Designed miniproteins, single chains, continued (4). Designs and how they scored, part 96

Each design is a single chain, and the fold is of that chain. pLDDT is the mean over its residues in the fold that is shown.

## One batch from the design tools (miniprotein)

Design m15333
Fold by ESMFold2-Fast:
Structure m15333 (fold): chain A 68 residues (1-68)
Amino acid sequence: PRPVLTFRESTAEESARELADFVGREGGADPQAVRQALLDMLPDLETAYEAARAIAESAGAELVWVPD
């Protein structure tokens, strides 16, 4: 089954970290580079989510936006 990850508005930084850790484990990218890129986008939550979703899908996971 395809892994499902969440992107939460109230914990967007933590969601970015969890995605970066997942990508590192699956070998899709450098986790530090992924984390930093997402953190740089976080003032724009929608842009950060779109980037995170593309990264998650490339690593074989689904990313779900959770508005809190």
Scores: mean pLDDT 78

Design m15334
Fold by ESMFold2-Fast:
Structure m15334 (fold): chain A 66 residues (1-66)
Amino acid sequence: SSMQRQLTEEVVRLVFEMVRLLEKGSPEDLAQADELADRAVALLEQIGGDADSFRISLEQFRRDMQ
């Protein structure tokens, strides 16, 4: 549906901005990245997406950036 596509595009946008903030690495940027991650999870749950897979991928990404 058009709504599912729009919400999926919003998740992608949130993930892209989250990655950018994680790369900047300031405490304020990290706090904002966590807020965006929570929003992405909520949207994924709303559209019936794989929120658990997203959480796993996010944890792996954070680990790889260390």
Scores: mean pLDDT 79

Design m15335
Fold by ESMFold2-Fast:
Structure m15335 (fold): chain A 110 residues (1-110)
Amino acid sequence: SLIETLEQVGRETMRIIEQIIRDPSLSEEQREEIRRLGGEFKRLFDQFVQLLRDNAPSSEIRKVFEQLVEVALRIVRLAPGNKELEEKLSKLLSLMHMALTLRESEEAAA
């Protein structure tokens, strides 16, 4: 299912963020900020998936999606040139947008 694919890609994304946090070339300030943003991303992602499972209003799902996009952009700015992270986040955000669009279509048909 789309939700199972989202959860898998989400886990892969979090693994990459955890690897970045362990990079010895990062300053302690950069490491703490990436850890904080990674935690916020995980919290919002889990909320997004739960709203999809609950068939929540698409407007609520969209609000969480917009927050996820903002946090993802902040993480990318703190790890510039990490192509694996950029590609994985791009894929994850695209899948989330597809799930949101599908939910909006379901509401419009009801």
Scores: mean pLDDT 88

Design m15336
Fold by ESMFold2-Fast:
Structure m15336 (fold): chain A 80 residues (1-80)
Amino acid sequence: SALREQARRAVEDAREAAERYRELLKDLSKENVPEYVGAALRAMGDALTARTLGEKAGDERLVEEAREAARIAGLEVEPL
């Protein structure tokens, strides 16, 4: 379905954003703080979008892949 295709693309985007953020975490400096902040916000937003679209598509695999993207960025928090 169109929703499942959108969710799959959102998961791909979320993984790329998470990996970019993780790479920036390895080499933090005052010179790249704006880029770091932008990457963090993008990784969070993309992961949330991917999870929401996966849930709407009713595809638990895509939801799990979105959560994996958030975990790669270190942004996923498990419920207590």
Scores: mean pLDDT 77

Design m15337
Fold by ESMFold2-Fast:
Structure m15337 (fold): chain A 60 residues (1-60)
Amino acid sequence: LSKEDQELIEKAREEMERLSKQGKEIAQSGGIDGTKQGMRLLSDGVDKLVKAELEAKKRE
């Protein structure tokens, strides 16, 4: 993996952690709807991380 690809993966991982924290806050304050929104935010973060890893692997 190139340094650029590793940095992209690290950024995506950071975003996933940030979205996870935000999702937890929304879930705690918003009841069932907040829980669903929190799960969507986490899912978006995971998707970004997966895409970054796939792009890095494709350029291998």
Scores: mean pLDDT 74

Design m15338
Fold by ESMFold2-Fast:
Structure m15338 (fold): chain A 76 residues (1-76)
Amino acid sequence: SAEAEAKLAEGGRALNQGQAAKEAGDDAKAKEYYKQAIAGFEEAKKAGAPEEVVQPGIEAARAQLGKLGDTETAAK
């Protein structure tokens, strides 16, 4: 659906913004973007995006949060 596609794109953009913030040394901003990415991918899943498309994005965001010390959100 258009909604699922929009939310999937939102999650992908948030992943890219998180990476840029991390490279700039802004770990707090990076954590915010990676959490936003997970939220976007979860909303895409609720809107009908297939798990094989959404799951890699969620796992990528969780892995980055784990590296930044946010183990609670990364483990969820």
Scores: mean pLDDT 82

Design m15339
Fold by ESMFold2-Fast:
Parts: C-alpha cells; sequence; structure tokens
Structure m15339 (fold): chain A 79 residues (1-79)
C-alpha cells in the first residue's frame, strides 16, 4: 500500500520535528524517544514499499531512517 507508506513517512517526519523541539528545550530523553518512534515508522514504510515492489521508494525510506538514526545517536552522545 503505497499511500500508507507515504502517510507513515509524513508521520515520521512530524516525530523528527518534535524530537528537534525537545532537543532544543534540553529534553534529550524525550528527543530520543521521538526519534525512536520516527525510526520505527520509517522501517514500517520501507517494508510496505518493498511489499508493493517499489524498490526506489523503499531505498529512500531506508536512507531517511539512517539519517534519523544518526541524529538520534548524536543526541544520545550528549548524555
Amino acid sequence: NTQKGFDLILQANKLVQQAQELKAKGDYQGAIAKYDQAIALYDQAEALFKQSNQQQTAEMADIQRKIVQAQRDAVQAQL
């Protein structure tokens, strides 16, 4: 389901924004929790795109997941 995959990416992007807002307020634990939620949604989106034989969109979801993982790990390093 391509539409559901894109909806999950949109939700994940909103969670990344919330994580950045929490980080700006010094709530690193809250930021990590939101990044972890976003990563889970990107993983779900990638799986849905793979099931729909949409390799390029699945690869883009994986790339976004890795970028967000790096942001999450950078926040974890502040603890």
Scores: mean pLDDT 89

Design m15340
Fold by ESMFold2-Fast:
Structure m15340 (fold): chain A 69 residues (1-69)
Amino acid sequence: MKKAIIEAEVPPEHIDEVKALVEKYGGRVLEAREDGKITVEVPLDKAAEVANHIISLGGKVKKVEIKEE
C-alpha cells in the first residue's frame, strides 16, 4: 500500500490534535517535538486531509514523501 510521510511544523498547543487525527486515519506519529516539529506517516489517500488540517491550525507543511510498501 502507498503511504505518505509528512514533515510539518504545528503550533505546540495543537500537536496532540494532529497526533489524534493521524491515529484516527490509521497512521502513526514517527516524531513529535515540543517545539512543534512533527513527522507523521499516513495512508496516501489521507495525506491531503492531514496536510490541510495542519495548515488550518496555523502550521506549515515542509515536505511530503510518498512511500511504496
Scores: mean pLDDT 82

Design m15341
Fold by ESMFold2-Fast:
Structure m15341 (fold): chain A 119 residues (1-119)
Amino acid sequence: SLDELLKAFEEAVKEGNYEEARSLLDQILEAMKTETDLEKLREVGRRLGEIISKLPDEKAVEFIKKVADFLLNEEDQEKVRAFLQGLLEGIPEEVLKDKSSKFYQALEKEVLRILLLKP
């Protein structure tokens, strides 16, 4: 289930097991392709935003780009909007205010790209 994958992803990140975390993120994104509940997609986005924002900048940038690539390839615009809304809700305001961080700069670039291509 998505909840089990999210819990495993959070634990892998907490342990610094980034290879396992990358594999689990791939599994989460694959499972999201068949998810039809927009509220569930928003919640998955929120959880991923919370977890990714706690990573070291280099890993946070890597993982957010992977999430953005998934969203750019998703054809259902309502799913993209629900997930993106959740993702931004999951990232703490203090992280969003740190405009000098590599993570913020990558997030801003990817969000703008998604909004321009998937309004």
Scores: mean pLDDT 85

Design m15342
Fold by ESMFold2-Fast:
Structure m15342 (fold): chain A 86 residues (1-86)
Amino acid sequence: EIEKLLEEIRKEAEEKLKKLKEENPVEGLSDEETLLVLELLELEKRKVSKETLKEFLVRRGILSRAEAEKMTSAELGQKFIKKMLE
C-alpha cells in the first residue's frame, strides 16, 4: 500500500514536471532535483504518514533504513524541510 502511494506520488510529480517543461523550461535545477521537490510537495499536500515519509526518504537515498527507523517525527520533519530548502 505504501509502495503504491509512493508510485502514485512519483507519477503525479513526473506529470507536473512534464507540464512545467512544456510551459517554461526549468533552468538551474536538474530534472531529478525538480522531480524530488515536486514529490516532497505532493507528500506534504497529501498529509502522508510518518511511515510513508520514511519509506520515501529511504527509497530516494536521502536516508538509510537504519537512520529512518531511529528518527523521531520532529527529526523527519526537519530533514524534509532541509531537503526542500536545499
Scores: mean pLDDT 70

Design m15343
Fold by ESMFold2-Fast:
Structure m15343 (fold): chain A 78 residues (1-78)
Amino acid sequence: MREAIEKKLDELAKQNKSPEEIIVELVGEETFERIKEAVKNNDYDKILEIRKELAERFGDERLANALVDTAVYLYERS
């Protein structure tokens, strides 16, 4: 799983994709919008639910947390 994601990240970086575009490609546009809405509303419970959903999807809790943390960081900087 992690190796496949690292390969996908390298591929997207070679295409001059922005960090936001990379996150959308990995988690999906719908999930990224849900993260942005939860951050905007200070809905920490919703963020925890999304972390669990991605952990189940990827089979890797550390990867799921890293993706959510990156999405939150990108939104807060925009």
Scores: mean pLDDT 76

Design m15344
Fold by ESMFold2-Fast:
Parts: C-alpha cells; sequence; structure tokens
Structure m15344 (fold): chain A 83 residues (1-83)
C-alpha cells in the first residue's frame, strides 16, 4: 500500500539517522523528525480522504490506524530517551 511504502521510507531514514547519531540529542532529533514526517503523512491522508469520497473508507481507516500506531511507538521511544 502507499502507507506501507511511506512507513518503510520513514523507518529507513530513521534507521540511517540513528546509525549516524553520536549523541543522545542527535538520536532524539532523529526520532522527533521521523514523528513529524508521520504526522504530515497522516494529515495528507486525512485531506485526501475528505477530497476523494470515492476512496475505500475502510482502507483509509486501516492506513490511518497504522500511522497512529507508529506515532505512538515513536512517542514511547522519545519519552524513554528523555527519562
Amino acid sequence: SRTQRILEDIRKGLEEALKKAKSKEEKLLALETARGMLLIARGVLRVAARNNPELDQAEVEAELAALEREIEELDRKIEELKA
């Protein structure tokens, strides 16, 4: 799916950024950047669903749920890193 490709791209970018990160601050920035990208992807999908009522609403809801799960996982990692 389009959402799966976006998730894979964001995960790959995050993995590469974390490999290059030399400090806790750089790791936090990488996680927060990935989170921001997921929020943008979620917003874009919501707008697309509103403007294209012909889209399968069940698929849209499933894709939104997948994005929200990934955001929640990143939120937990960010919280753990800040603690």
Scores: mean pLDDT 86

Design m15345
Fold by ESMFold2-Fast:
Order: sequence, then structure tokens, then C-alpha cells
Structure m15345 (fold): chain A 78 residues (1-78)
Amino acid sequence: TADEEEVARALARLSEEATRWEELKATGEREGLLAEKKIAQALADLELTRAGTEEEKRRVERKLKETLRELDEQLQKL
């Protein structure tokens, strides 16, 4: 169980990266993919603060790892 400060920091980071994504998506595929990686990490951090079980935490970590792998593959093909 995360405290309120941890949840607040995770939410702030997610909002910051989502705003950055909106700014960058119009001007560059590479910059957009890098922003997506930061959003994925911020979202996973938030979901981890909400996860109540070890199974839920492992699921979030697995999903993040998969998403980052796909984004890294897209970056390499640019």
C-alpha cells in the first residue's frame, strides 16, 4: 500500500508526461515514441501504487516491459 504522497507524485508524473506527449506528437515520430515510453513508465508507477497483491504488481511490470520492448523496436526501425 502506497501512501498518499507516492500516489500524488505518480499522478503528477503521469500528467506531466501526457502533456509532453500532446506537445510532441505533431512534430516528430521519434520524439513521440520517447514520450510514449515516459508515459508508459509513469502509468506503470501509478498502477504499482494502486496494486494490492504481488500478482497485480507482476502483471503491471510484465505489461510495462512488453510496452517498452515494442517502443524500443519502433525506435530502432526509424
Scores: mean pLDDT 83

Design m15346
Fold by ESMFold2-Fast:
Structure m15346 (fold): chain A 62 residues (1-62)
Amino acid sequence: SVEELIEKLIKILESKYEPDTVISKFQMRKIMRENGFSDAQIEAVLNALKGDSWTINELKAL
């Protein structure tokens, strides 16, 4: 599910970034690709998140 993909993304981000680091949509696509997400999974996640930048704290508040 998209919720499981978002939880997986949060775990990846927590291993590499501080909770208040702003990550752009462009950088988020790059991170997901580098961590083995398919193009379909990337678009599903980004469509669910809405907006153009996020912090880990903002993703956890969803």
Scores: mean pLDDT 87

Design m15347
Fold by ESMFold2-Fast:
Structure m15347 (fold): chain A 109 residues (1-109)
Amino acid sequence: SVEEKVERYVELLKSPIPSDRGAAAVELGKLAPEIEDQKKLFEILKPFTEDPDLVVRMGAILGLYQLSKSTEDEEIREEALEAIERAIAASRVRNFAELMEEALAEVDA
């Protein structure tokens, strides 16, 4: 069920393995249209935009972008997009904005 998948990915966000956390954030974002409490999903994903690992931060940004595209709630959409902009602006990784622009374009395709 969707609820069982959400619970598994929320647990996977607690993994010490960065690739697990990054993948979990992306998959939770993809499930956003099927999630009833989308505000709670936003609150779960937002902290991972500040994760010490680059792959996790990218996954969280992608997850929030998926949420922004699927939500009918304009407030949630605006908060998700603002969190994405802040996360990209805060990164000191060379070419991070370019990498995220390319990754977000894949979501739009």
Scores: mean pLDDT 87

Design m15348
Fold by ESMFold2-Fast:
Structure m15348 (fold): chain A 81 residues (1-81)
Amino acid sequence: SKEAEEALKELEAILNGEKVVDPETRDELQRIAEEALAAYPPDTEENRRKIRIDVARRWAERRYGPEFAEEVEKLLEKKYN
């Protein structure tokens, strides 16, 4: 859970421009965001929440592995409920 929280903080810092990452990593994150947006129309608060969770889950899976993706998903679901 500590690692999952750190992964979420890292993602937020990258998205806010506070953390510098290489262009390849930035392009991959954009790709992940596009895939999440394709899965859910951002027209409702519920869908916007699902997009945020899906982006974070895919980011964690790519960087840290499937177990961290599941943990991040559960963390965000708990935070939104």
Scores: mean pLDDT 77

Design m15349
Fold by ESMFold2-Fast:
Structure m15349 (fold): chain A 82 residues (1-82)
Amino acid sequence: SILDQAWPHFEALVAALKANDRAAADAAFDALLATIPEELRVDVLATLIKSEPDEEAKELIKEYLASLNDELSKEILEKIEE
């Protein structure tokens, strides 16, 4: 499934953010986006983030998305809060 393909890139993003490695986080996020069809990105990414059991990881991801200051990241953040 698309979630199974996206999961290792999502885990890499979490690991990079916990390591405070912005370059690795950006690379992992780019790989995550490349794995997900454009029309599914908001729903798939919101699902992955909501499914994350580690509250620290959720906070780091939300902060990362807010830092990007783009339309996609804003839509993902709005979807998570639904």
Scores: mean pLDDT 86

Design m15350
Fold by ESMFold2-Fast:
Structure m15350 (fold): chain A 72 residues (1-72)
Amino acid sequence: SDDRTQRFLDAFQEELSKVVGEDKAQEIRDKAIASGGSLGDRVRTAASAAMDLGLSEEEVSRIVAEAARRAE
């Protein structure tokens, strides 16, 4: 549901903000929300934007896994 998607994006932003700061994490969350589509589509948008900021694929994977766990 949209609520679960929002919980995921909120948790993703919180975890990402610890690495890149709140302003950049908020920009990525807003971009993911604006992209639309499924939860998977928004996760891919957020992950891609985080990697563009210089995070490794492994770091992004850990943040995504933690956010998914917290969104349940």
Scores: mean pLDDT 81

Design m15351
Fold by ESMFold2-Fast:
Structure m15351 (fold): chain A 70 residues (1-70)
Amino acid sequence: SLEEKIEEIDKRIEELKKRMDELDARLREELAAPEPDPAEIARLRAEIERVRREIRRLLKEKKELLKEME
């Protein structure tokens, strides 16, 4: 059902938000290090951007499903 699909999307978004919090914490730790690693910073930023993009895609999908329910 549409409701089940929305529940699955919401669960996935929550999982991705937790991952974002973990990546943001790691990025903050790296940036605060005495000798920050530019390669690690770039890797973390790229991963954060990928997760952010996936969240945006899921939010768009949820919006379309909600439109179908109206």
Scores: mean pLDDT 86

Design m15352
Fold by ESMFold2-Fast:
Structure m15352 (fold): chain A 71 residues (1-71)
Amino acid sequence: SARQERIAEAALELFQKYGYDNTTIRQIAEAAGVSVATVKRLFGSTKQSIMEAVSEYQVEKAKKRFAEARA
């Protein structure tokens, strides 16, 4: 969904800029324009679960672009 995409992109940008250890769920929520409760509901209560979901989202996004380029 568009909300999950925004959270995943926000998390990735913050991890790249500040590093994993220095990034908080609150900062991810603010950057994505959602509540902390929404992030935890969709991605789980830990930064690790968010990182796992971001990685999965990036793989799906790459697969979709690859399919569109060949179709």
Scores: mean pLDDT 77

Design m15353
Fold by ESMFold2-Fast:
Order: sequence, then structure tokens, then C-alpha cells
Structure m15353 (fold): chain A 87 residues (1-87)
Amino acid sequence: SDSQTQGQWGAQIATNQMTSAAQQGQGTVTISTGSNTTTSQAIGDAMISSAQQYKDSISSGTIISENTSNSDTIQQDQQANSQMNSI
């Protein structure tokens, strides 16, 4: 419940940070999230960390891909490309 809700907020924050990173560079990233409550919280935190790494990696041309088993996938390549094309 609470942990799952916090995991959702973490995922949204990570997505927002990755969108901001795309405005500052070029890159591709794919992230997947877990489905259980404990894993959701940990994955939320991992997605925030991945967004920070994504920001750093764009300037060096590194692509980040994060996956977990039995999870929802957030595909950021289209969003990043769209944001970069609009700059």
C-alpha cells in the first residue's frame, strides 16, 4: 500500500528527470518496474538513480537499459527523441 504508492511516485519522478535530461542531451533508455510491493519501492528508487545516471550518460553518449522480471516497461527512447527534436 504505502510502499507501492511511494514506488509509483518514484517512477514518475524518474520519468520527469529523464525527460529533463533529454532536454540537455541525446540518448536512449529503457526501464522496467516490478509488480510486488517491496520490489516497487526499491525499483522506484532505482529509477530515480537511473535517471541521474541517464543525465550523466547523455553527454558521453552512453545508453542505459534497466530491466526486471515480470514488470512494466517504461520506454524512454521515443520521449527522449521527441524532446530532442523539439529543441
Scores: mean pLDDT 45

Design m15354
Fold by ESMFold2-Fast:
Structure m15354 (fold): chain A 115 residues (1-115)
Amino acid sequence: MSKEQQIKGLIAVALAAGAALARETGKLSGPELLELVKQLVMELTGASQEEVDKALAEVLSDKEFVDTIAESIENKLSPEEAAEKVRKLLYEKEGIYIEEEEIQKILELLKERIE
């Protein structure tokens, strides 16, 4: 997997999990969630702000990712369930494989930062 694919995958997973967690807690506006997701992926990967901004723009412009995240929120999926749904989509559509350990790290960091 390329670094660009890893960054995109982690952004998509963090956005799905973070959106579900924001729904559950009633914390974080949309803009605050986007900034948190970018910061976490930069910390986990060493990616530049330009690289994470590009990856986030690609995820947000992809109707299938956006619809999957929106449906996860509408169906009141847990952060873990939302992350798994997007992880499956990444693998099936783009061949991007995000390991379970990376998903767990994202979930732990999101829970810590959202409080």
Scores: mean pLDDT 85

Design m15355
Fold by ESMFold2-Fast:
Structure m15355 (fold): chain A 78 residues (1-78)
Amino acid sequence: MLGSILSLMVTTDGLDVTKQAVIEAFKILGVPQDVYDQIVQDVNNSTTFSQLIDSVIKGMKDSGISHDDLAKAIMKVI
């Protein structure tokens, strides 16, 4: 589900808009500042959809955020 949402956003709004939505979603979920700063760096350094997906998966692992919680947060941001 999360991958489908991100894929749809990239095709509709583009990579940069999708990256900002992901960053904002992690922010509203209240991850610790050090984890959030790393997620922002990793996401902003992604130049392809595959790299963005890898950054998102890493961010979820580092923060303990589930796919469902992140998907809901992204839907609130867009």
Scores: mean pLDDT 83

Design m15356
Fold by ESMFold2-Fast:
Structure m15356 (fold): chain A 100 residues (1-100)
Amino acid sequence: SPEELRKLFIEETKKILKELAEEAEKRGDKETAEKAREAIKKLDELEKNKASIEEILKEATKYLDKMIELTKDNPELKEYVEEAKEIIEEQGKIVLKAIE
């Protein structure tokens, strides 16, 4: 169902953001880690409010873009964030196509 697909997309996106926060923390980038945790909290709010997959994807990518800016002086962590963004955007497109 569209509701189940939305829930799965949110759960997978939060998992990726949690892994990103852990990677940022391990690399000493507390600001990027905190931004990833803020993104998770925002997704929890969107899930509670039954936001569309389009709105969830928009908010997730907004936070990921901010994390890319924060990691400009850390090429390895920046690449990790960029890869996370690519995965989330691709998964979002697949889910959006499935519910058309």
Scores: mean pLDDT 86

Design m15357
Fold by ESMFold2-Fast:
Structure m15357 (fold): chain A 95 residues (1-95)
Amino acid sequence: SDEIVKRFKELQKEADEVIGEIQDVVDNADTLSVDELEKKYQELKKRIDEIIDRLKKLVDESKNSSLAGQVGLIVGRLQSSLDLLQQKIDEKKAK
């Protein structure tokens, strides 16, 4: 439906924005304290968890296998970005 397509595009945009913000934090990780990185991680994780929950609800509502596949790719990208930030935090803690 047009409404499902619209909501999916809005969630995809929100996901791309969060991934961009994570990349900015990762790129600037050496300029930030561990405490600042942990705070940013928790804020970004909360936003990611909300986006993933909304995407899963959209899949459940649509019953569309193609949409489920696209959502799986977005969830994977969000998780990979968050994992990269966690790795940067762990590396900084080890120094």
Scores: mean pLDDT 88

Design m15358
Fold by ESMFold2-Fast:
Structure m15358 (fold): chain A 78 residues (1-78)
Amino acid sequence: SAKELALEAGIYAGLAGIILGVARLTKDPELAEEAIRYAERAIELAREAQKLGHPDAPKIIETARRIIEAAREVRERS
């Protein structure tokens, strides 16, 4: 369902944010890559939720995209 997809997408985006926070503190490019993978999964799930009309999906996609950009910066500086 749209609700289940949005919930799962939100969980992946939240985990990506936590992993990004650790990657920033440790300057670890491998953790930055892990944050990107979690955020990409969040976008996939949120896009499916968006197709089903879930109102939170665009915000989840936006949040996950911002995490990817920040994680890429950590990776490039490492």
Scores: mean pLDDT 89

Design m15359
Fold by ESMFold2-Fast:
Structure m15359 (fold): chain A 80 residues (1-80)
Amino acid sequence: MLEPATEAHKKMLEELFRLVEERRAPTAEEREHAEKMLEELKNSDFPTPEVLREAAEIGLASSDPGVREMGRLLREVAEA
């Protein structure tokens, strides 16, 4: 079986959810950081699909293009 969720993985999910909740365009650095976190979560098999899907829906509903891009990335991880 895959390794259980660590505190680091939980913090990564919280950071991703926070970026979506802020409903603002992420900076280039924040976007790159989020993409790296998403790849790590995807490889670790930690993410709860329901949580990621909820965060993605919030992001995709935003009027900010950068926040919508974050929502799209979260949806890809949730659907994978």
Scores: mean pLDDT 61

Design m15360
Fold by ESMFold2-Fast:
Parts: C-alpha cells; structure tokens; sequence
Structure m15360 (fold): chain A 77 residues (1-77)
C-alpha cells in the first residue's frame, strides 16, 4: 500500500503534467479525461464506504484523491 500512497501523491503533485501528457500521447480530450477520472473517483469512494478492510479502504481513499486531482487539473486546462 506504500507504493499506492507514493503513486497517489505523485499524481496529485504532477496532475497537470500527467493530464497534458495523456492528451498528447492518446489524443483524448480534456472532457474525456474528466469523465474517466470522475468515474474512477466515484468507484473508489464506493469501495472506501463499503469495505471493512482497512488496507482496501486506505487504497481506495488514495485512488479517489488521485482521480479528483486529475479532474481538477483537466478542468483547469
């Protein structure tokens, strides 16, 4: 789970650069990235709310934070 925490923190710190890179490499629009990240955040929040496994709850919270950072960065573009 430490790897997931480090990955989530990196995504938060580098969110704008990651969104710009994804758009350039895949041809995806900012709207497509927002929609995908929003769905990921919703799925992660559901897992966090429904799971009783502390490790899975923590992983889901980190995933939701990373996805929310990508949504915010894509909207800023």
Amino acid sequence: IETLRADAERVEAEAEALVRRAMAETGASAEEIIEGARRAAEAARRVAAESTDPALVEAARLAARAAEALVAAARAL
Scores: mean pLDDT 77

Design m15361
Fold by ESMFold2-Fast:
Structure m15361 (fold): chain A 79 residues (1-79)
Amino acid sequence: SLSGSIHASLIRYGFGYIKKKHVELVLNGKVLTEPELKDLQTAWNLFQQYGLSKFPANLDPKVAKIADAIKYAVLEHLK
């Protein structure tokens, strides 16, 4: 799954275990549509590129919200 791929990649980057459910909460716990999958893939690519750093200012708000959820999940496990 896409969430599983995000989880596996975050472990590979040394962030350790993350709460997959934190990413899923941004998607309102529903079956992912193609637009939602595209937004999630875009947010994940941004996280891979920028990590916990500031993202570009002209980012789509929907993508930014998903990216923030990924950052939140990572930060919760770095404490």
Scores: mean pLDDT 59

Design m15362
Fold by ESMFold2-Fast:
Structure m15362 (fold): chain A 60 residues (1-60)
Amino acid sequence: GPPLSPEQREALLAAIRELLAQGRRRITRADVQAILRSRGIDVTPADEELDRLGVEAVLA
């Protein structure tokens, strides 16, 4: 699918970081999709983009 917009990417990263702050130890592709749906984002990012976002959110 198309890449996320900068605004969608930042919103998704913030939501993933919030899940981690709540004690979630693993962020799955399903978690990312659920966040996108909850924010009304009706796009399916490429697998590579989802993987990148997950890695970036969990830590440098």
Scores: mean pLDDT 66

Design m15363
Fold by ESMFold2-Fast:
Structure m15363 (fold): chain A 73 residues (1-73)
Amino acid sequence: PVQTIELEVDVPEGATSADVTVYNPSSVPVRAEVRDQNGNLLAQGVVPAGGSVTLTVPAAPGRNTFTLVLTPV
């Protein structure tokens, strides 16, 4: 099943990116996609079974809203 999670990230003044760490406790690999409010893909990666991945996304200072989409592979 596909999971969709809305993320709110507060970015400090002077920063231009945010890191999203995705953990996969399942027995199957999962594709992780970080999208903006318009559905534009900002970063993606495959999280191995039992592992984690860190995705770096562009961000502006202040509150940013992203969507994390998790799809089993």
Scores: mean pLDDT 83

Design m15364
Fold by ESMFold2-Fast:
Structure m15364 (fold): chain A 62 residues (1-62)
Amino acid sequence: MEPLLVLIRNAALGVTEEDVRRAFEIAKAAGLPVEVEVQPDPNDPRSRRIVETALEAARELA
């Protein structure tokens, strides 16, 4: 679950705070751990790959 926390934070920083809140609600509904901090690195390739994976998982749950 560590990578999911990083990916969510990085995705949120790249978009808007409103998207962050939405992501939190979706993650909680899916039972995924969600924590926000103010020092992620959205440019990390690892974060990008994990972001895509988590987003696909969330999409399937929708």
Scores: mean pLDDT 50

Design m15365
Fold by ESMFold2-Fast:
Structure m15365 (fold): chain A 98 residues (1-98)
Amino acid sequence: MSKEQIENMKKLVYELYNNTFSEEEAVEKINKVLGLNLSVALFRTEANVIYANSDINGTWYLYVQGGLRLFNLPEEVTKNPIVLAAVYLAFLKVYLPS
């Protein structure tokens, strides 16, 4: 990824983590920033447990259990750990706000 794309991903992740959004708001923000067209249904799963961890370079790694199927995500989201982290942090923020 370009330095600009990484910076935009970090900014998105911070915004999603620091604010409480509805499912629709989170999906719209992700779609707008990342140029994606994700459905709200992607975030509506039963009994999902999601873990998000950041490494020394600020890359977010995600651990997902229970019903959330990565094959339903666009290939760009699935192959890019920062994009995937942003998507799942948005999901975590909607369902498990601190």
Scores: mean pLDDT 52

Design m15366
Fold by ESMFold2-Fast:
Structure m15366 (fold): chain A 76 residues (1-76)
Amino acid sequence: ISDEEIEKVFNKYDKDGSGSIEFSKLQDAVNELLGKNVTKEEIIEAARKEGIYLSGDPNEKISFPQFRLIVEELEK
């Protein structure tokens, strides 16, 4: 997956242009981008492998660099 595709999907879910998306939207964004049925647990584990600690709070904000790292880990 290209950086351009990752950015396009991220921007679709970043409705406010804040540079962040809510954890509650993260599963939908990841599944849209990868065409998979990835669970929240798989996303949290992928984030952990990249040094990103997710609390699981639905209102937690995920930045674009964090989103990219999570997606790249899930592609493996």
Scores: mean pLDDT 81

Design m15367
Fold by ESMFold2-Fast:
Structure m15367 (fold): chain A 117 residues (1-117)
Amino acid sequence: SMEEKIKENLEVIGKEFVRLLREVFGLPEEEVRRLEKRLREAAENADVEALLEAIEEGLAAAYRLKARTTAPRLADALPELELGGSLVERLRWLARFFEAAGLPKAAEAARELAEIL
C-alpha cells in the first residue's frame, strides 16, 4: 500500500540519519537516542512532517558540530543548510544532503517520498 511505502522510506531515512549523527558528527548519545525515538515514532505513524521536524533538529545540531567532525572533507562536501519550505522541497534538499553524505539508499528514499507527495 501507499502507507507501507511511506513507512519503509521513513524507516530507511531515520536509520541512516541516526547512523550519520552518531558515527560522523559524534552527537551526544542522549541526543541521538531522543532523535532516534522521534524518527521511529514518525515512521510508525507514516508522519512525513514529524520525521522532517526531527531530521531538521538533528541537522541543526550536526551543522553546529560540522567543524569538529573527524571527516572534515565530508563536512565540506555537504550542501548549505536550508530549512523550511514545502514537504517536497524539504525532501528534495534532504536527498541532496544524503547523496553528499555518501548515503545513496537514504537519498533514494527521500526522492521516492518527494515523488509520492
Scores: mean pLDDT 83

